# Designs tried in a protein design run: designed miniproteins, single chains, continued (3). Part 97

Each design is a single chain, and the fold is of that chain. pLDDT is the mean over its residues in the fold that is shown.

## One batch from the design tools (miniprotein)

Design m11367
Fold by ESMFold2-Fast:
Structure m11367 (fold): chain A 82 residues (1-82)
Amino acid sequence: SYYLVKVRVTVVDRDSITIEEEEFKAKSREEAKEYALELIKKYGLDKLLGQTERDGVETLVFVKLENGQPVKTAVVTIEEIS
């Protein structure tokens, strides 16, 4: 088994909305979280809005604010695959 990490980043600009998706595999849940957090940091996201876990699937939601307005949002899903 392995852990599958999916990261969807939405960037809102004045003239466009861009969605970037990243997917990778990790050997452990800790490794999955470390890699996901480094990717979130690379995208410049600085606020954790929420975290949930259900049946071994963990979801994390992050946001980057500029002058109190959200300019980037990310959803991270970590799931164990058998």
Scores: mean pLDDT 83

Design m11368
Fold by ESMFold2-Fast:
Structure m11368 (fold): chain A 100 residues (1-100)
Amino acid sequence: SKVDEFIESVIDALERYAEFMRSLGLEEMAAELERAAEEIRKIKEDKSLSDKEKLEKVKEIYDRTMDAVIAALRSLGLDEEADLVELQRDIALEAADKLI
């Protein structure tokens, strides 16, 4: 489904962000992103949840996780990178809302 494809794209994005954070020496943040990706994968595989319920749960985890990434980047003075991540997060959440 388009919902499954969207969720897969979120998992892929979180895994790419984890690699980026690790390249910056942010190993704990990279691990948090990898854990979020795994949590979202479990939601995708949950046969008891509707597509709408899956999207809402994935949106919540993604938003919370990206807020932590943005905060970590800003704490290091990487404000331009944080602004870009914030923009990418907002675009992804708007895309999710169009799938319902």
Scores: mean pLDDT 88

Design m11369
Fold by ESMFold2-Fast:
Structure m11369 (fold): chain A 82 residues (1-82)
Amino acid sequence: NEELLMKALEHLRKAYEALENGDLKSAIEHLESAKKLLSQVEGMEEALEHIEKAIAAAKKGDLKEAIEHLKKAAAIVQEKLR
């Protein structure tokens, strides 16, 4: 459980770096990986919704919206880690 949350955060961090560099393909791949990991953890519905919105924004090239939703997902995951 905690291991899955930590791995998801690492993917969200890599997605953030990719978005800042304009690497949308890499960003989407890391967001999809974080989504897959968090889908295995109970109580992550809100974080998953934000990741879905981040992926949709990234696919549209809306970096600002993608980063906003990514940060919201990361905050929820960090809260679960205490």
Scores: mean pLDDT 88

Design m11370
Fold by ESMFold2-Fast:
Order: sequence, then C-alpha cells, then structure tokens
Structure m11370 (fold): chain A 84 residues (1-84)
Amino acid sequence: AAELRAKAEELYREARELGEKALEAIKAGDAEAAKEYLRRAAELYKEAMILLAKAEGKEELIPEIEKKTEEVLEEELKLVEELT
C-alpha cells in the first residue's frame, strides 16, 4: 500500500510538470508540443490513479478511471487546437 501510494504521488507530480510544459507550449503557439506533453501527462495521471485505486482496494474503479482520463485528454486536445 505505502509503496503504491508513493509511486502514485511521484507519477502525479511528473504529470503536473508535463501539464505546465503543455501550457507554456500553448503560450508559444506550439500546438504539436502541447499535445505531446498533454498525452504524456494523461498517461502518467491515469497510472497514478490506477495505483491509488489498487492501494485503497478499489480496483473496481479502474475502468472508470481509464474512461474518464481518456475523455479529459480528448477535450484538452481540442482546446489546444482552439488556443493555438
């Protein structure tokens, strides 16, 4: 449990850093770099949430986590196109 939570926190921090890089890429007008950072951030965030679900014994939430993280990524990628 503690090991899974620690790894999830690490992945969540990495996802946040990639999200900040995506925002800077959007400000620079670089849609392709922004999308790449957002895709990488989404994968790390998804993995972090799955590890947290496993740590809490709530593995039944994994399909919803996967679905929701994919939906959020699709919306974010559309916003990048509109903002760049």
Scores: mean pLDDT 86

Design m11371
Fold by ESMFold2-Fast:
Structure m11371 (fold): chain A 74 residues (1-74)
Amino acid sequence: SSLKAFEKRRKENSEISFINMIQYKNSSKSIQENLEITKELKELAEKYKDEIGDFYKELQDNSDSMGSSLTGGS
């Protein structure tokens, strides 16, 4: 149905938005900016966890790994 197509489109748009934000985070040179973007991504993914399911879990794992790398320091 058209409604189901709309729901699928909304989910896809959410995933695209997360991907764009992740790319921005990865290109950033500021640790502070990367941490803020990471937190925003986690909050957004949690809001849409029921809709994006596995993508949410994958994003959460990647976010945690990136945070660990950033906190390692020299």
Scores: mean pLDDT 58

Design m11372
Fold by ESMFold2-Fast:
Structure m11372 (fold): chain A 120 residues (1-120)
Amino acid sequence: MEEFEEYAKEKLEELKKAEGIAKATPAEELLEKLDKRIKELEKLLEEAKKKGDKYEEAKQYLDLGVAYAARGHVYEQLGELEKAREDYEKAVKYVKEALKLVPSESGKELLEYLEELLKK
């Protein structure tokens, strides 16, 4: 639990930086990297589910939430508001799944941050 709490705290800080990175970095390069990362994380999530490792599964869900939110910020910079909203909704869904497996205070703060992004 404590290790997951620290991991969630690191992911919350990463998420808070994602908007600034999207504004400062060429969108095409960020989309390529994020698309690759999301596909990799989806494969790791399926592997964690097959192993029955709830802690590993929760970490992959949390990473997917952050990656989708980061891609959402890139889509906002491109004016692709519908794609941005879809990615933020997926981010919220994945973080909720992580918290069902491993409750975390920092994970809850990360979820609240993502829900605020959806209200924009």
Scores: mean pLDDT 87

Design m11373
Fold by ESMFold2-Fast:
Structure m11373 (fold): chain A 75 residues (1-75)
Amino acid sequence: SAQEEAEARLRTAERIARDVEKRIEAGELSPEQAELFLGWIRGHIDYVKRNSTDPELLERAEEVEKRLREIEEKV
């Protein structure tokens, strides 16, 4: 279902964001890799926002978008 796909995509976005944040802290992320990963996260979040009306999923998506902005400021 669209809801199950939105939940899966959100979990994937959260996982990628955690990995990116960890790599930045370790100094192990190139600007090119960062841009690629940020693009993937944005794609997943866009799907959630377009296909879900679940307030909890949308709140989690907004938290990931906030993390994306913080990552962009560091790279």
Scores: mean pLDDT 86

Design m11374
Fold by ESMFold2-Fast:
Structure m11374 (fold): chain A 62 residues (1-62)
Amino acid sequence: SSTTQAVFDFMRRYTEASKKGPEAVEQLRDELLAHYEKTDKEKAEAIQRQIAVLDQRDAILG
């Protein structure tokens, strides 16, 4: 689905942003969520869920 594609595109960009540092990751999150909240709520919600999963994983792993 287009929603699945949006999550895959986010994960690709997330991987690149992670190499640049936490601020780059935060900027990516904020920009994509702001964009999709205005254009496609389903994609925004899917990306928010993916961010929550990544945040939980990182909190567990330290």
Scores: mean pLDDT 81

Design m11375
Fold by ESMFold2-Fast:
Structure m11375 (fold): chain A 66 residues (1-66)
Amino acid sequence: NADQEAITKGSLIAAETFRRAVAAASDEERDKVLEEGYKKLLENGIDEDFAKSLVAVAGRAADAAR
């Protein structure tokens, strides 16, 4: 199931992006982490709009945890 595989990969990449964003020492490093996460989502075949949504959620959650 391609949709199930995409959800699983996207979730793992988003979770890793969130963890790295929380650990970022500055807003600049956090933005780089979010950009890297977005690129990795696209590399794994995640749709652009879905990838943007996942990164936005990860970024907001990380900001709330910092």
Scores: mean pLDDT 79

Design m11376
Fold by ESMFold2-Fast:
Structure m11376 (fold): chain A 76 residues (1-76)
Amino acid sequence: SKREEILEMLDKAQEAIKNKDYDTALELVEKIQKLLSELGHGKLGMEFTERVLNAIAAGDSKGAMETLNELKEKIE
């Protein structure tokens, strides 16, 4: 399901951030946003993406990880 695909991509995005692989993390976040939009959660997807991008740009890996975990809890 798209929900299961989002959960898998959230796990991969968290792993990418831990490894400082921000290119992979950003690609995954964009894919998550697209899937959330297709599920009728376009606003949530946009707000989530902006929060992760801002955290990465600020060097706040903890904030980026917390944002990904928050979304995972909302979807699970």
Scores: mean pLDDT 85

Design m11377
Fold by ESMFold2-Fast:
Structure m11377 (fold): chain A 92 residues (1-92)
Amino acid sequence: AAEELRFKAEKAVEAVSSDPALPADLAKRIGELVSEAYRAAAEGDAEKAEELLYEAIELAIDHAVEQGLLPAEKVPEARELARELARKVAAL
């Protein structure tokens, strides 16, 4: 379980960082936040990991809205799912 979520987290970082729809500087920032969140989780700091993961996902959501890839009406739902995902990953 933990190994699988670690693999999924690393794969998510790669996917986000390699997304051609994201500006290079934004992709780098998201990748840095997710990597730091992963480190915090490994150190047992679940609260910091959750905060960093949520920040990374929120940056991606904001960019998706600006590019018209995510409808504004879906933003509250996307942010709720982001919060749940960040909490679950951080609690590993």
Scores: mean pLDDT 71

Design m11378
Fold by ESMFold2-Fast:
Structure m11378 (fold): chain A 64 residues (1-64)
Amino acid sequence: MELLKQGEEYYEQGLKAYEEGDYVSALKYYAQAYRYYRQAGAPQSKLKEIRDKAQEVSDKLLAS
């Protein structure tokens, strides 16, 4: 219960950081979201969603 809530909160923070152009913070928040969702036993589809978002941000950060 608490782990799933923490994962969701970190995911929301990651999305906000991404919208603000703070890719480093977005990547850190997505990593924390993945960790909590993983521990909470979230479905593989949700874990893939977060990995894909983190990869997208990482690609943007490394491209500049």
Scores: mean pLDDT 82

Design m11379
Fold by ESMFold2-Fast:
Structure m11379 (fold): chain A 91 residues (1-91)
Amino acid sequence: SKKTLEEVIKKALELAKAIIKHHPDITKGIGLALRLIGLVIDLELNPNDKETVEELIELAKEIKEESSDEEIRKLAEELIELAKKYLEELE
């Protein structure tokens, strides 16, 4: 649904902001945040693109696995759950 898509987009942007604020490596943090923003733009332009949603889930998993920050890990997990819900709605 459009509501689930909007929740996915908002959560991805919250995660990007948390990464910029909390990541110990500023350059790596900016790179991850830009990758998230790029996927959000792709999803806004092509909301039914399952591949973009799957890429967003994989990036969020990578961010969660590599981060020791509790807020980043929490937001990444919430994004994974919302994006999986949206992917099921596209079936």
Scores: mean pLDDT 86

Design m11380
Fold by ESMFold2-Fast:
Structure m11380 (fold): chain A 89 residues (1-89)
Amino acid sequence: PPPRSITLHKLDANGQYQTTLLEEGEPGPQASPAAREMAEAIRGLDDSSRIYLTQGTSPGDIARAARRLRETGQPEVHVPTPTDPRRTD
């Protein structure tokens, strides 16, 4: 089967969304566990899935967002910033 790609919308330093294609693939042997989880989570998504990223988003945040899309069946997900007030009680 052809390789799948997921469209990512990343916030740039200028506050603009930059569109990036993330292709399905295996990370190298030196890749972090989070990067490996990101690649695995993405291969389970449909081509119509979209992920909105904030500045400074890690591979682990992308992996969680991709899994959420797959589990909930939602067409898009927004990755929150590390300063999300709901994270701090």
Scores: mean pLDDT 59

Design m11381
Fold by ESMFold2-Fast:
Structure m11381 (fold): chain A 61 residues (1-61)
Amino acid sequence: SMAAERALRAVREAAARGDSAAAATANHEQKMLGHGEEGARLIREHADEETAERALAAAGL
């Protein structure tokens, strides 16, 4: 959906900058909208391993 697409875009842009806090924020918003598991999966698949680990940890995942 469009919400997942926006989260993916935000994560990819934040990951490119090494901004794990922004990636975590995008994932948290998706979780509040009922897409937390989908958002976490997108982060793991599209961010580098270190950024994904930090972002998921910061989001409480």
Scores: mean pLDDT 66

Design m11382
Fold by ESMFold2-Fast:
Structure m11382 (fold): chain A 82 residues (1-82)
Amino acid sequence: MAPKSLSAEDVTSTSFTLKWDKVEGADYYEYKVVGLQEEPIKIPGDKTEVKLYLPAGTYTVEVWAVKDGKRSEPISVTVTVT
């Protein structure tokens, strides 16, 4: 039950917005910027987007759903901030 349709939208020189399709029955979501964050950041289960502020670079971001304490497989997107 991984999130579907993960995309990076509204890319600027310092930010982008991650968007994904709602996972029915998810308690919350988590995201992690690979190599930058030690621990995943939680997002409420009723929210399907998050805006990230990052300097210029290429980033891989993973998002997964959590239900009953169990993480889904991650879905990932690579985004370039210039």
Scores: mean pLDDT 79

Design m11383
Fold by ESMFold2-Fast:
Structure m11383 (fold): chain A 96 residues (1-96)
Amino acid sequence: SLEEMQEKIVEAIGKKLGEEAAEKLREFIEKGLAEDDDKLPKEILDFFQEVIKKEVPEIPTDPATVGALLRGNYSLEGIGEEHVKKFVEAVLKASE
């Protein structure tokens, strides 16, 4: 499910960047795309951008696309299930 995917990503960020970063990511996800004043913290965005560029280069790395991917609105931006699976796997691998 989307919620399970989001939980796994939040846990991975907690392992890689610490509990404070995981909390900020959870808040970002919970606020949703309708709240344009809420930006993903740079350290978390940088990490996702590096993972995407290395492991899933077909996904655009702009902040809006990364935010949509994390919030489950990725299908509206031309990102399919296969891209989401690769992204989740890449984040989990990078957090080890």
Scores: mean pLDDT 73

Design m11384
Fold by ESMFold2-Fast:
Structure m11384 (fold): chain A 87 residues (1-87)
Amino acid sequence: SMEKQQQLQLSIQRQKAGELLPESTERGQLSRGIAEVLRLIGESFDYLRKAEEYKKQGDMEKAKEYEKKAEEYTERARRKAKELVAK
């Protein structure tokens, strides 16, 4: 637990060290990337909501279709987030 807390503090210190550097366009690119991840997550939640609505109507085929779309958007968001962290 203490070791995880030290890793978290080191991560925070590295982020603060990055803020001490001259302004760069990399922050704008990261912000846009984060916004895109959040947009994809939002789309996934909207599809899950539609799937649940179809389940309540007894349309299991439509519910499955929208659940699959939600999973596709979740995977896109996860892939995008992983790409942002890797760079």
Scores: mean pLDDT 74

Design m11385
Fold by ESMFold2-Fast:
Structure m11385 (fold): chain A 77 residues (1-77)
Amino acid sequence: MPISPDRLLETLEEVVRKTSPEVQAKAEPYLKALREAIAAGDREAAKQALQKLMNALGDHAHEASEALSRAAGEEAR
Protein backbone atom coordinates (compact mmCIF):
# COMPACT_ATOMS: atom_id res chain seq x y z
CA MET A 1 0.00 0.00 0.00
CA PRO A 2 1.55 3.31 -1.06
CA ILE A 3 2.22 5.98 1.54
CA SER A 4 2.68 9.68 0.66
CA PRO A 5 6.27 11.00 0.91
CA ASP A 6 5.18 13.64 3.44
CA ARG A 7 3.52 11.03 5.69
CA LEU A 8 6.55 8.74 5.33
CA LEU A 9 8.87 11.53 6.54
CA GLU A 10 6.52 12.58 9.37
CA THR A 11 6.23 8.98 10.61
CA LEU A 12 10.00 8.35 10.50
CA GLU A 13 10.76 11.67 12.24
CA GLU A 14 8.31 10.75 15.04
CA VAL A 15 9.96 7.32 15.49
CA VAL A 16 13.48 8.84 15.54
CA ARG A 17 12.35 11.53 18.03
CA LYS A 18 11.24 8.79 20.46
CA THR A 19 14.68 7.08 20.40
CA SER A 20 17.73 7.93 22.53
CA PRO A 21 19.92 10.95 21.62
CA GLU A 22 22.64 8.54 20.41
CA VAL A 23 20.27 6.84 17.95
CA GLN A 24 18.89 10.25 16.88
CA ALA A 25 22.46 11.42 16.09
CA LYS A 26 23.07 8.29 13.98
CA ALA A 27 19.73 8.68 12.13
CA GLU A 28 19.95 12.47 11.57
CA PRO A 29 22.13 12.46 8.39
CA TYR A 30 19.89 9.78 6.78
CA LEU A 31 16.68 11.63 7.70
CA LYS A 32 18.21 14.71 6.06
CA ALA A 33 19.19 12.69 2.96
CA LEU A 34 15.68 11.18 2.76
CA ARG A 35 14.07 14.64 3.10
CA GLU A 36 16.31 16.04 0.33
CA ALA A 37 15.69 13.04 -1.97
CA ILE A 38 11.91 13.36 -1.55
CA ALA A 39 12.07 17.13 -2.24
CA ALA A 40 14.07 16.39 -5.43
CA GLY A 41 11.70 13.58 -6.52
CA ASP A 42 14.67 11.17 -6.60
CA ARG A 43 13.15 7.75 -5.87
CA GLU A 44 16.50 5.89 -5.98
CA ALA A 45 18.17 8.31 -3.54
CA ALA A 46 15.09 8.12 -1.29
CA LYS A 47 15.25 4.29 -1.23
CA GLN A 48 18.98 4.35 -0.40
CA ALA A 49 18.48 6.95 2.36
CA LEU A 50 15.59 4.91 3.81
CA GLN A 51 17.71 1.71 3.86
CA LYS A 52 20.56 3.55 5.62
CA LEU A 53 18.10 5.13 8.08
CA MET A 54 16.63 1.71 8.98
CA ASN A 55 20.15 0.33 9.49
CA ALA A 56 21.05 3.33 11.71
CA LEU A 57 17.90 2.72 13.80
CA GLY A 58 19.08 -0.85 14.55
CA ASP A 59 16.68 -2.39 17.09
CA HIS A 60 14.26 0.52 16.49
CA ALA A 61 13.88 -0.44 12.80
CA HIS A 62 11.00 -2.76 13.79
CA GLU A 63 9.20 0.16 15.50
CA ALA A 64 9.71 2.28 12.36
CA SER A 65 8.33 -0.52 10.14
CA GLU A 66 5.24 -0.89 12.37
CA ALA A 67 4.67 2.89 12.45
CA LEU A 68 4.94 3.10 8.65
CA SER A 69 2.46 0.22 8.19
CA ARG A 70 0.03 1.93 10.58
CA ALA A 71 0.42 5.31 8.82
CA ALA A 72 -0.12 3.71 5.38
CA GLY A 73 -3.31 2.03 6.69
CA GLU A 74 -4.60 5.33 8.11
CA GLU A 75 -3.88 7.24 4.87
CA ALA A 76 -5.35 4.65 2.42
CA ARG A 77 -9.02 5.04 3.42
Scores: mean pLDDT 77

Design m11386
Fold by ESMFold2-Fast:
Structure m11386 (fold): chain A 55 residues (1-55)
Amino acid sequence: MFASEEVQRNAELARARLTPEQAAIIQDIADKLRQIGENIDRGIAEGDLSLAALK
């Protein structure tokens, strides 16, 4: 729908207004957070996560 496309386009324009350094820092942080989430999901799937060891 138009509203969803407008939101996506607005987000891209906002990113384009950032300095290259700011955009790179934000992307790096996002990548690290995603990696942490993937590691947590893997730990849960294997039943071997730090929190489980506290039982």
Scores: mean pLDDT 65

Design m11387
Fold by ESMFold2-Fast:
Structure m11387 (fold): chain A 59 residues (1-59)
Amino acid sequence: SMETILEGTKRKMRALADTVDAIVAVRQTETDTSVAQARIDALLAEHQARIAQIDAEVS
């Protein structure tokens, strides 16, 4: 339904904001470039999993 699609969109927008904030925090606090990259890669993988979960829950 349209309501379900809109709910999913709002949750995805929140997930994106949370992921961006986490990446910014890594960049501000981690001085080791390789460690920072690994942590950001992990956050992006978690973001993909979260989007898939939202899609499953609102389908």
Scores: mean pLDDT 86

Design m11388
Fold by ESMFold2-Fast:
Structure m11388 (fold): chain A 87 residues (1-87)
Amino acid sequence: EEEQKKLLEWWDTVENDADAVREHLRKRVKEEGSSLTDEEVDAIVAAIQDLVARKGVLRKITPVEGRALKILFDEIQERFKEIEKKK
């Protein structure tokens, strides 16, 4: 519940700093799939951003959305650990 509030604050940061987050996610996607084309990387990043915007709406996901969701969850977990290190 307290963790949920921290998550919502992080979601707001993602929405407000869309360009910075997008570039960071693009880099992470490229690292996970070095063989991906720029177009495929953009598609995965767009899927992550759409999933964030839909907040808690989990429907049948495509393989691209599944990879995007995994990257997003990994980023959220990493961000939480960083926040917990700080005040």
Scores: mean pLDDT 59

Design m11389
Fold by ESMFold2-Fast:
Structure m11389 (fold): chain A 91 residues (1-91)
Amino acid sequence: MVEEIIRRLENSDEAEREELLRELDKEVEELAEKGGSEEKRAELAAIQTHIALLESRRGVGMTREQLEAAIAQAEAAGDTKVAAAAREALA
């Protein structure tokens, strides 16, 4: 199932990709919850990397509200670099 979702993500339009990413996120969460074997951990890491690359290339990452929330959390954690990057994305 996961491999099928990834293949569909590569060929999907924007709206379809959002739904597929939501489905994939659920599969990833299930794998993480079960812990799994070394093979499942490697699969999880590959999936997360693939999602990040696809979103980065599309310029689709975070909404304004999500960026503002990320800034607040990063500042609370003392992560000034993440906070600065999120602020620059908002500007």
Scores: mean pLDDT 59

Design m11390
Fold by ESMFold2-Fast:
Structure m11390 (fold): chain A 86 residues (1-86)
Amino acid sequence: HHMEEERRKRREAREKLIQKMKELIDSNPDVEKQKQLKFNIYYLELKWEEDERLEAEGRVLTPDEVKKRHNEIIEKAKKKVDEEFG
């Protein structure tokens, strides 16, 4: 129960952060800056999804697995930005 409440609060804080970043994109006329902000949004969303999955599994990654996961998330985020902005 207490851990579920903590996860809910964490998710709410994360959603609020993403919303603020989206507002910054909407107000910014610089396409390169928009791409950078969008990359950060996708990176954070993908990282948090993975963190929640690992937490649910009760699994702790090794340093090598952390590095591999980090690189995979970066590449996925870059691909999403490229697909969205063309």
Scores: mean pLDDT 80

Design m11391
Fold by ESMFold2-Fast:
Structure m11391 (fold): chain A 87 residues (1-87)
Amino acid sequence: NIEKLEELKKEILELLEKAKASQSVIDFANEALDGVIKHVEEGKVEAALQVLEETRRILEQLLAHKPELLEKINELLEEMKKLAEES
């Protein structure tokens, strides 16, 4: 469900913007999650899941100083993972 994945990406980007994350973090998240969605569209579910896990790991490092924001983003990333696995 590409529409739902795009919606979750939008929510993650909005959370980062509202929390005043750096532009480099926002750009990283946008590019990485666009890559996840592209892999799902191409039927490359395993590749999508690998990019999603890498994205989660990098965001954990970049947002370690904002644990409440990280928790919310991880919830949305987990929802994206479930949708990708169902594709």
Scores: mean pLDDT 87

Design m11392
Fold by ESMFold2-Fast:
Structure m11392 (fold): chain A 98 residues (1-98)
Amino acid sequence: MTREELEAAVERQREALREFITTGPAKAAEYEAEYPENAAKLRALTEGIRLLFEGGPEEKIEEAFRKAGLNELEIEALKAIIEGDVEKVEELAKEAEE
């Protein structure tokens, strides 16, 4: 993968995550009646992503992502994507290759 291709992929994911902040709460509300646990996790994920884009406190970002059920690698990947840290995204992708 070229660096330009990776940069384009990271930017597309950042745009999708920004859109998710606006649509996530509505989607969580749809799930709440039948799947309240899934709705709560989706709300926590949306809040974590919002806080990360706003540069919120690290402890609140981590708390939100843990409530969403994310593991350490998933949290690190989201941070790298939102920060536009293309080199970190590439490093994490290599760790995923067994």
Scores: mean pLDDT 78

Design m11393
Fold by ESMFold2-Fast:
Structure m11393 (fold): chain A 60 residues (1-60)
Amino acid sequence: GRLDDIAVGVYVLLSENPEGLSLRELSERLGASQAAVSAGVALLEKAGKVTLEDGRWRLR
């Protein structure tokens, strides 16, 4: 998918997993590369929607 599709997928997965997900778990669940997922989470982080703690991304 495009970067915007990946960012939406990340947001949905994190909304369903409040404990947070690692970049690897997001990559596996979305069927996207870690590089693509990293770019998607960077968009959400820039928008203030996610945070990273102990290697796990969570919704703010």
Scores: mean pLDDT 84

Design m11394
Fold by ESMFold2-Fast:
Structure m11394 (fold): chain A 88 residues (1-88)
Amino acid sequence: SMREEWLESVREAAEEAGLSEEQIETAVLFAETSLEIAEKVGEEVKEVLEKHKLTVFQLIGLVLSHEWGEIEVPEEIIKAGKALMEKS
């Protein structure tokens, strides 16, 4: 249920961003694949992704941007990203 609610939120966000039907389907596919990867890595990573409405790809991107000094992100996002990279 929470998975379906989150995937629906991803679809809605993509629609609000004005993405095409093909781009929306790609975003949903990436989000679904992200959850499958997170389930293999651990529940804590999955929880952070669901809380912040992120894919594993976006999580990695945020961690890299933070490490390069471009942005500031919450510590829980950094920890989840590092855990994902260590266990992948």
Scores: mean pLDDT 75

Design m11395
Fold by ESMFold2-Fast:
Structure m11395 (fold): chain A 92 residues (1-92)
Amino acid sequence: SDAEARALLKKMKELLEEIKKLRKEYLATTDPSKRKAILKRIDELLDKGVELSAQLQAVMPADPALRREIVFAEAELGLEIMQRWVLKKELE
């Protein structure tokens, strides 16, 4: 359980770092084609993040520190989902 939770958490953290990097690249570019490609990649990563979230919720780690890290990663995923929805509304 804890070993499985740590492996899933590692994948979630790596995915969140890639999303943050892509969001930074999106904000730094004015090229519409590049922006569209970055948003598509963010959407793909967010879908994977939702799948990882469901898997993390199915595991029952005993370590309280590990549970806290999972809560923080879930909160960060939620923030990235909200930020993507804001960008979608701006583009209409």
Scores: mean pLDDT 86

Design m11396
Fold by ESMFold2-Fast:
Structure m11396 (fold): chain A 93 residues (1-93)
Amino acid sequence: SAKELADEAARLVEEAADRIMKNAKTPEQIEKAQLLRLYARRIREAAEKNDYKAMIDSVEEAAQLLEEMGLTDEARRFREIAEKLKKIYEKEQ
């Protein structure tokens, strides 16, 4: 469940990064797309290690960057994934 949510979040971040990169017209847009790809990698690595804290933190960082880029709907979905991950983490403790 937690790994499935993390994999979904990573996939959505990768898809957002690919769309931004394809339409990039400025160095800042390229930099943000590369940063999103880094967050997707961190989410996947945390999921493989069952590191719930790192998964949550990486998803929240991706959400913040998407919000700063004006991708408000995608940012909202990511915050929802982070909240679901937090609830799973609390139940396993």
Scores: mean pLDDT 82

Design m11397
Fold by ESMFold2-Fast:
Structure m11397 (fold): chain A 58 residues (1-58)
Amino acid sequence: SAAALAAERRQFLEEALKNTEKIVDLIKEGKYDEAIKLSQEFVKKMRERRAELAAALA
């Protein structure tokens, strides 16, 4: 449903904002490798979730 898709998008954005905050904090602490790893893992998960959602809607 459209409402379920809107809720999923909202959760995606909330998770993205939260992870961006964590990445910024890691950078401020000089933990660059950890920040890069977290960023890459998050991007990978977002891409996988988008692909799964697209497949479910086909």
Scores: mean pLDDT 81

Design m11398
Fold by ESMFold2-Fast:
Order: C-alpha cells, then sequence, then structure tokens
Structure m11398 (fold): chain A 73 residues (1-73)
C-alpha cells in the first residue's frame, strides 16, 4: 500500500516534469499536458492502490506529447 506521503511525492515529480515541459510547448500542447496532469491527480485520489500505474502512464503520455511537439517543428 502506497502512503499518502509517497503519493504526494509522485504528484510533485509529475508536476515538476509537466511545468518544465510547458516552458517550451505550444499553447495546444500545454493544454494537453495540463489535462494529463489533472487526470492523473484525480485518478490517484480515486484509486490510491493504482497510484504507481497511473503515475507511470501519465509520465509516458507527457513524454509522448513532448516528443511529438518537437517532431512537428
Amino acid sequence: HMTEQERKEMLDILKNEADEAMKYLSEEDRKKVQEIYDKAVKEINENPSKAREIFEKAREELQKIVDESLKKK
């Protein structure tokens, strides 16, 4: 079972990664990143037992947005 503190640390990591990515993304891609983060926060709060799976998936989705954005230019 993941502790509340561990979940908070995961969300802090995801938030930092999202914030860094948004510094150089387009307005549309920034919105997608924000939606990924918001969804992860909601899902982790609703299903703490799946927090690691949700966190890893959110990070993967975030990275895909960044990679796709860079390839468009």
Scores: mean pLDDT 79

Design m11399
Fold by ESMFold2-Fast:
Structure m11399 (fold): chain A 76 residues (1-76)
Amino acid sequence: MDAEALALGAEADRAAQAGDWEALRAAAEAARATGTPLGEIIYLSAMALLAKKEGKDELAREYYEKAKELAEKVLA
C-alpha cells in the first residue's frame, strides 16, 4: 500500500540523515518489497545515494534516472 511505502521512505530519510547506511538499505529494501511504484522509487533513490557515497557516480546517476522516470510516470 502507498501509505506503507511512504512511511518506509520517511524511515530511509531519517537513516540517511543519521548516516546509518545499513538502516537506509533495510528501509529501502522493505519499501521495494511492498511491490508498489512508490516503494520502487524509494529503493532506487536510496541506492543512488548509497552509490554516490561509495564514489560510484555513474551507477548513482543510473539509479537517479530510473527513479525520476518512474516518478514522472506514476506520481506526476
Scores: mean pLDDT 80

Design m11400
Fold by ESMFold2-Fast:
Structure m11400 (fold): chain A 66 residues (1-66)
Amino acid sequence: MSREEIAEIVKKALEDTNGDLVAAGNVIGERVGLPASTALKFLAENKDKSIEDQARNVAEKLMELL
């Protein structure tokens, strides 16, 4: 899975959950194959950024673990 594919998963999860980071973390974790808690941690660290910046930064961090 590419970084761009993970970024699209993150962006869609954030849009579909209307900013519910726990729900977004669960969706991202399931789709990427990582623990929801790991996705949630990176989402929380980026919560004050734009959706585009959140998607990029979280995807980069998740790629380091794959």
Scores: mean pLDDT 83

Design m11401
Fold by ESMFold2-Fast:
Parts: C-alpha cells; structure tokens; sequence
Structure m11401 (fold): chain A 69 residues (1-69)
C-alpha cells in the first residue's frame, strides 16, 4: 500500500512515458488506476499502478505534468 522510494521512482519513470492527455484524464478521474495502467505496456508496472494508493498516483501524475511545463 505505501510506496517505497524505489517504487515511487519506477512509477515516475513509467508516467513520464505516458502522453500528457492520459495524465490529465487520470487527474480528473476519481480512480486514475485503470487509465494509467492501460497506458503502460509493462505488466509489473501495471501491477504497481493497481496496488498504489489513488492519492499517491495523482501526486506523481501532477509532478510529471509540472516537469513538462
């Protein structure tokens, strides 16, 4: 349930590979996990997304979007 620093970094790298439109859509959803997981081809990273708390995933998606501005 809680992300380790290593898991957080892996998720940030996975999210950086996603299109901006996917990240923006995820932030508007009550549960961003399905939309984020659908954009990730790596099964291990998909499982990590699905087991990560919604609040932490939204924080990571926001960080990635802020990096692109």
Amino acid sequence: MKLTPEQRERLLEALRRLPESVLRTALKEADPRPILASGIEDPELQQLVLTTPVSELKELAREVLEERE
Scores: mean pLDDT 78

Design m11402
Fold by ESMFold2-Fast:
Structure m11402 (fold): chain A 63 residues (1-63)
Amino acid sequence: AEADRVAALRAQSSVPLTEGQARFALGVERGDRELTIQGLRDMAAAGEVSPEDAEATIAALEA
C-alpha cells in the first residue's frame, strides 16, 4: 500500500518527485515520523540532499 501511494503522489505532483521526495511528503501528510525519516535518507542516498542536511532534519524531528 505504501509503494502504491508513493507512486500515486509522484503521478499527481505538478513537479516530478523522486521516490524519496514522495515518501517524505507522505510521511509529513500522515504525521508518520518514521516514514518521513526514511524519505529523507532515501533523498540523501540519491544525492538530492546532503547527508549532513538530512541528519540535521532528522535530529530536529526527533527533538
Scores: mean pLDDT 73

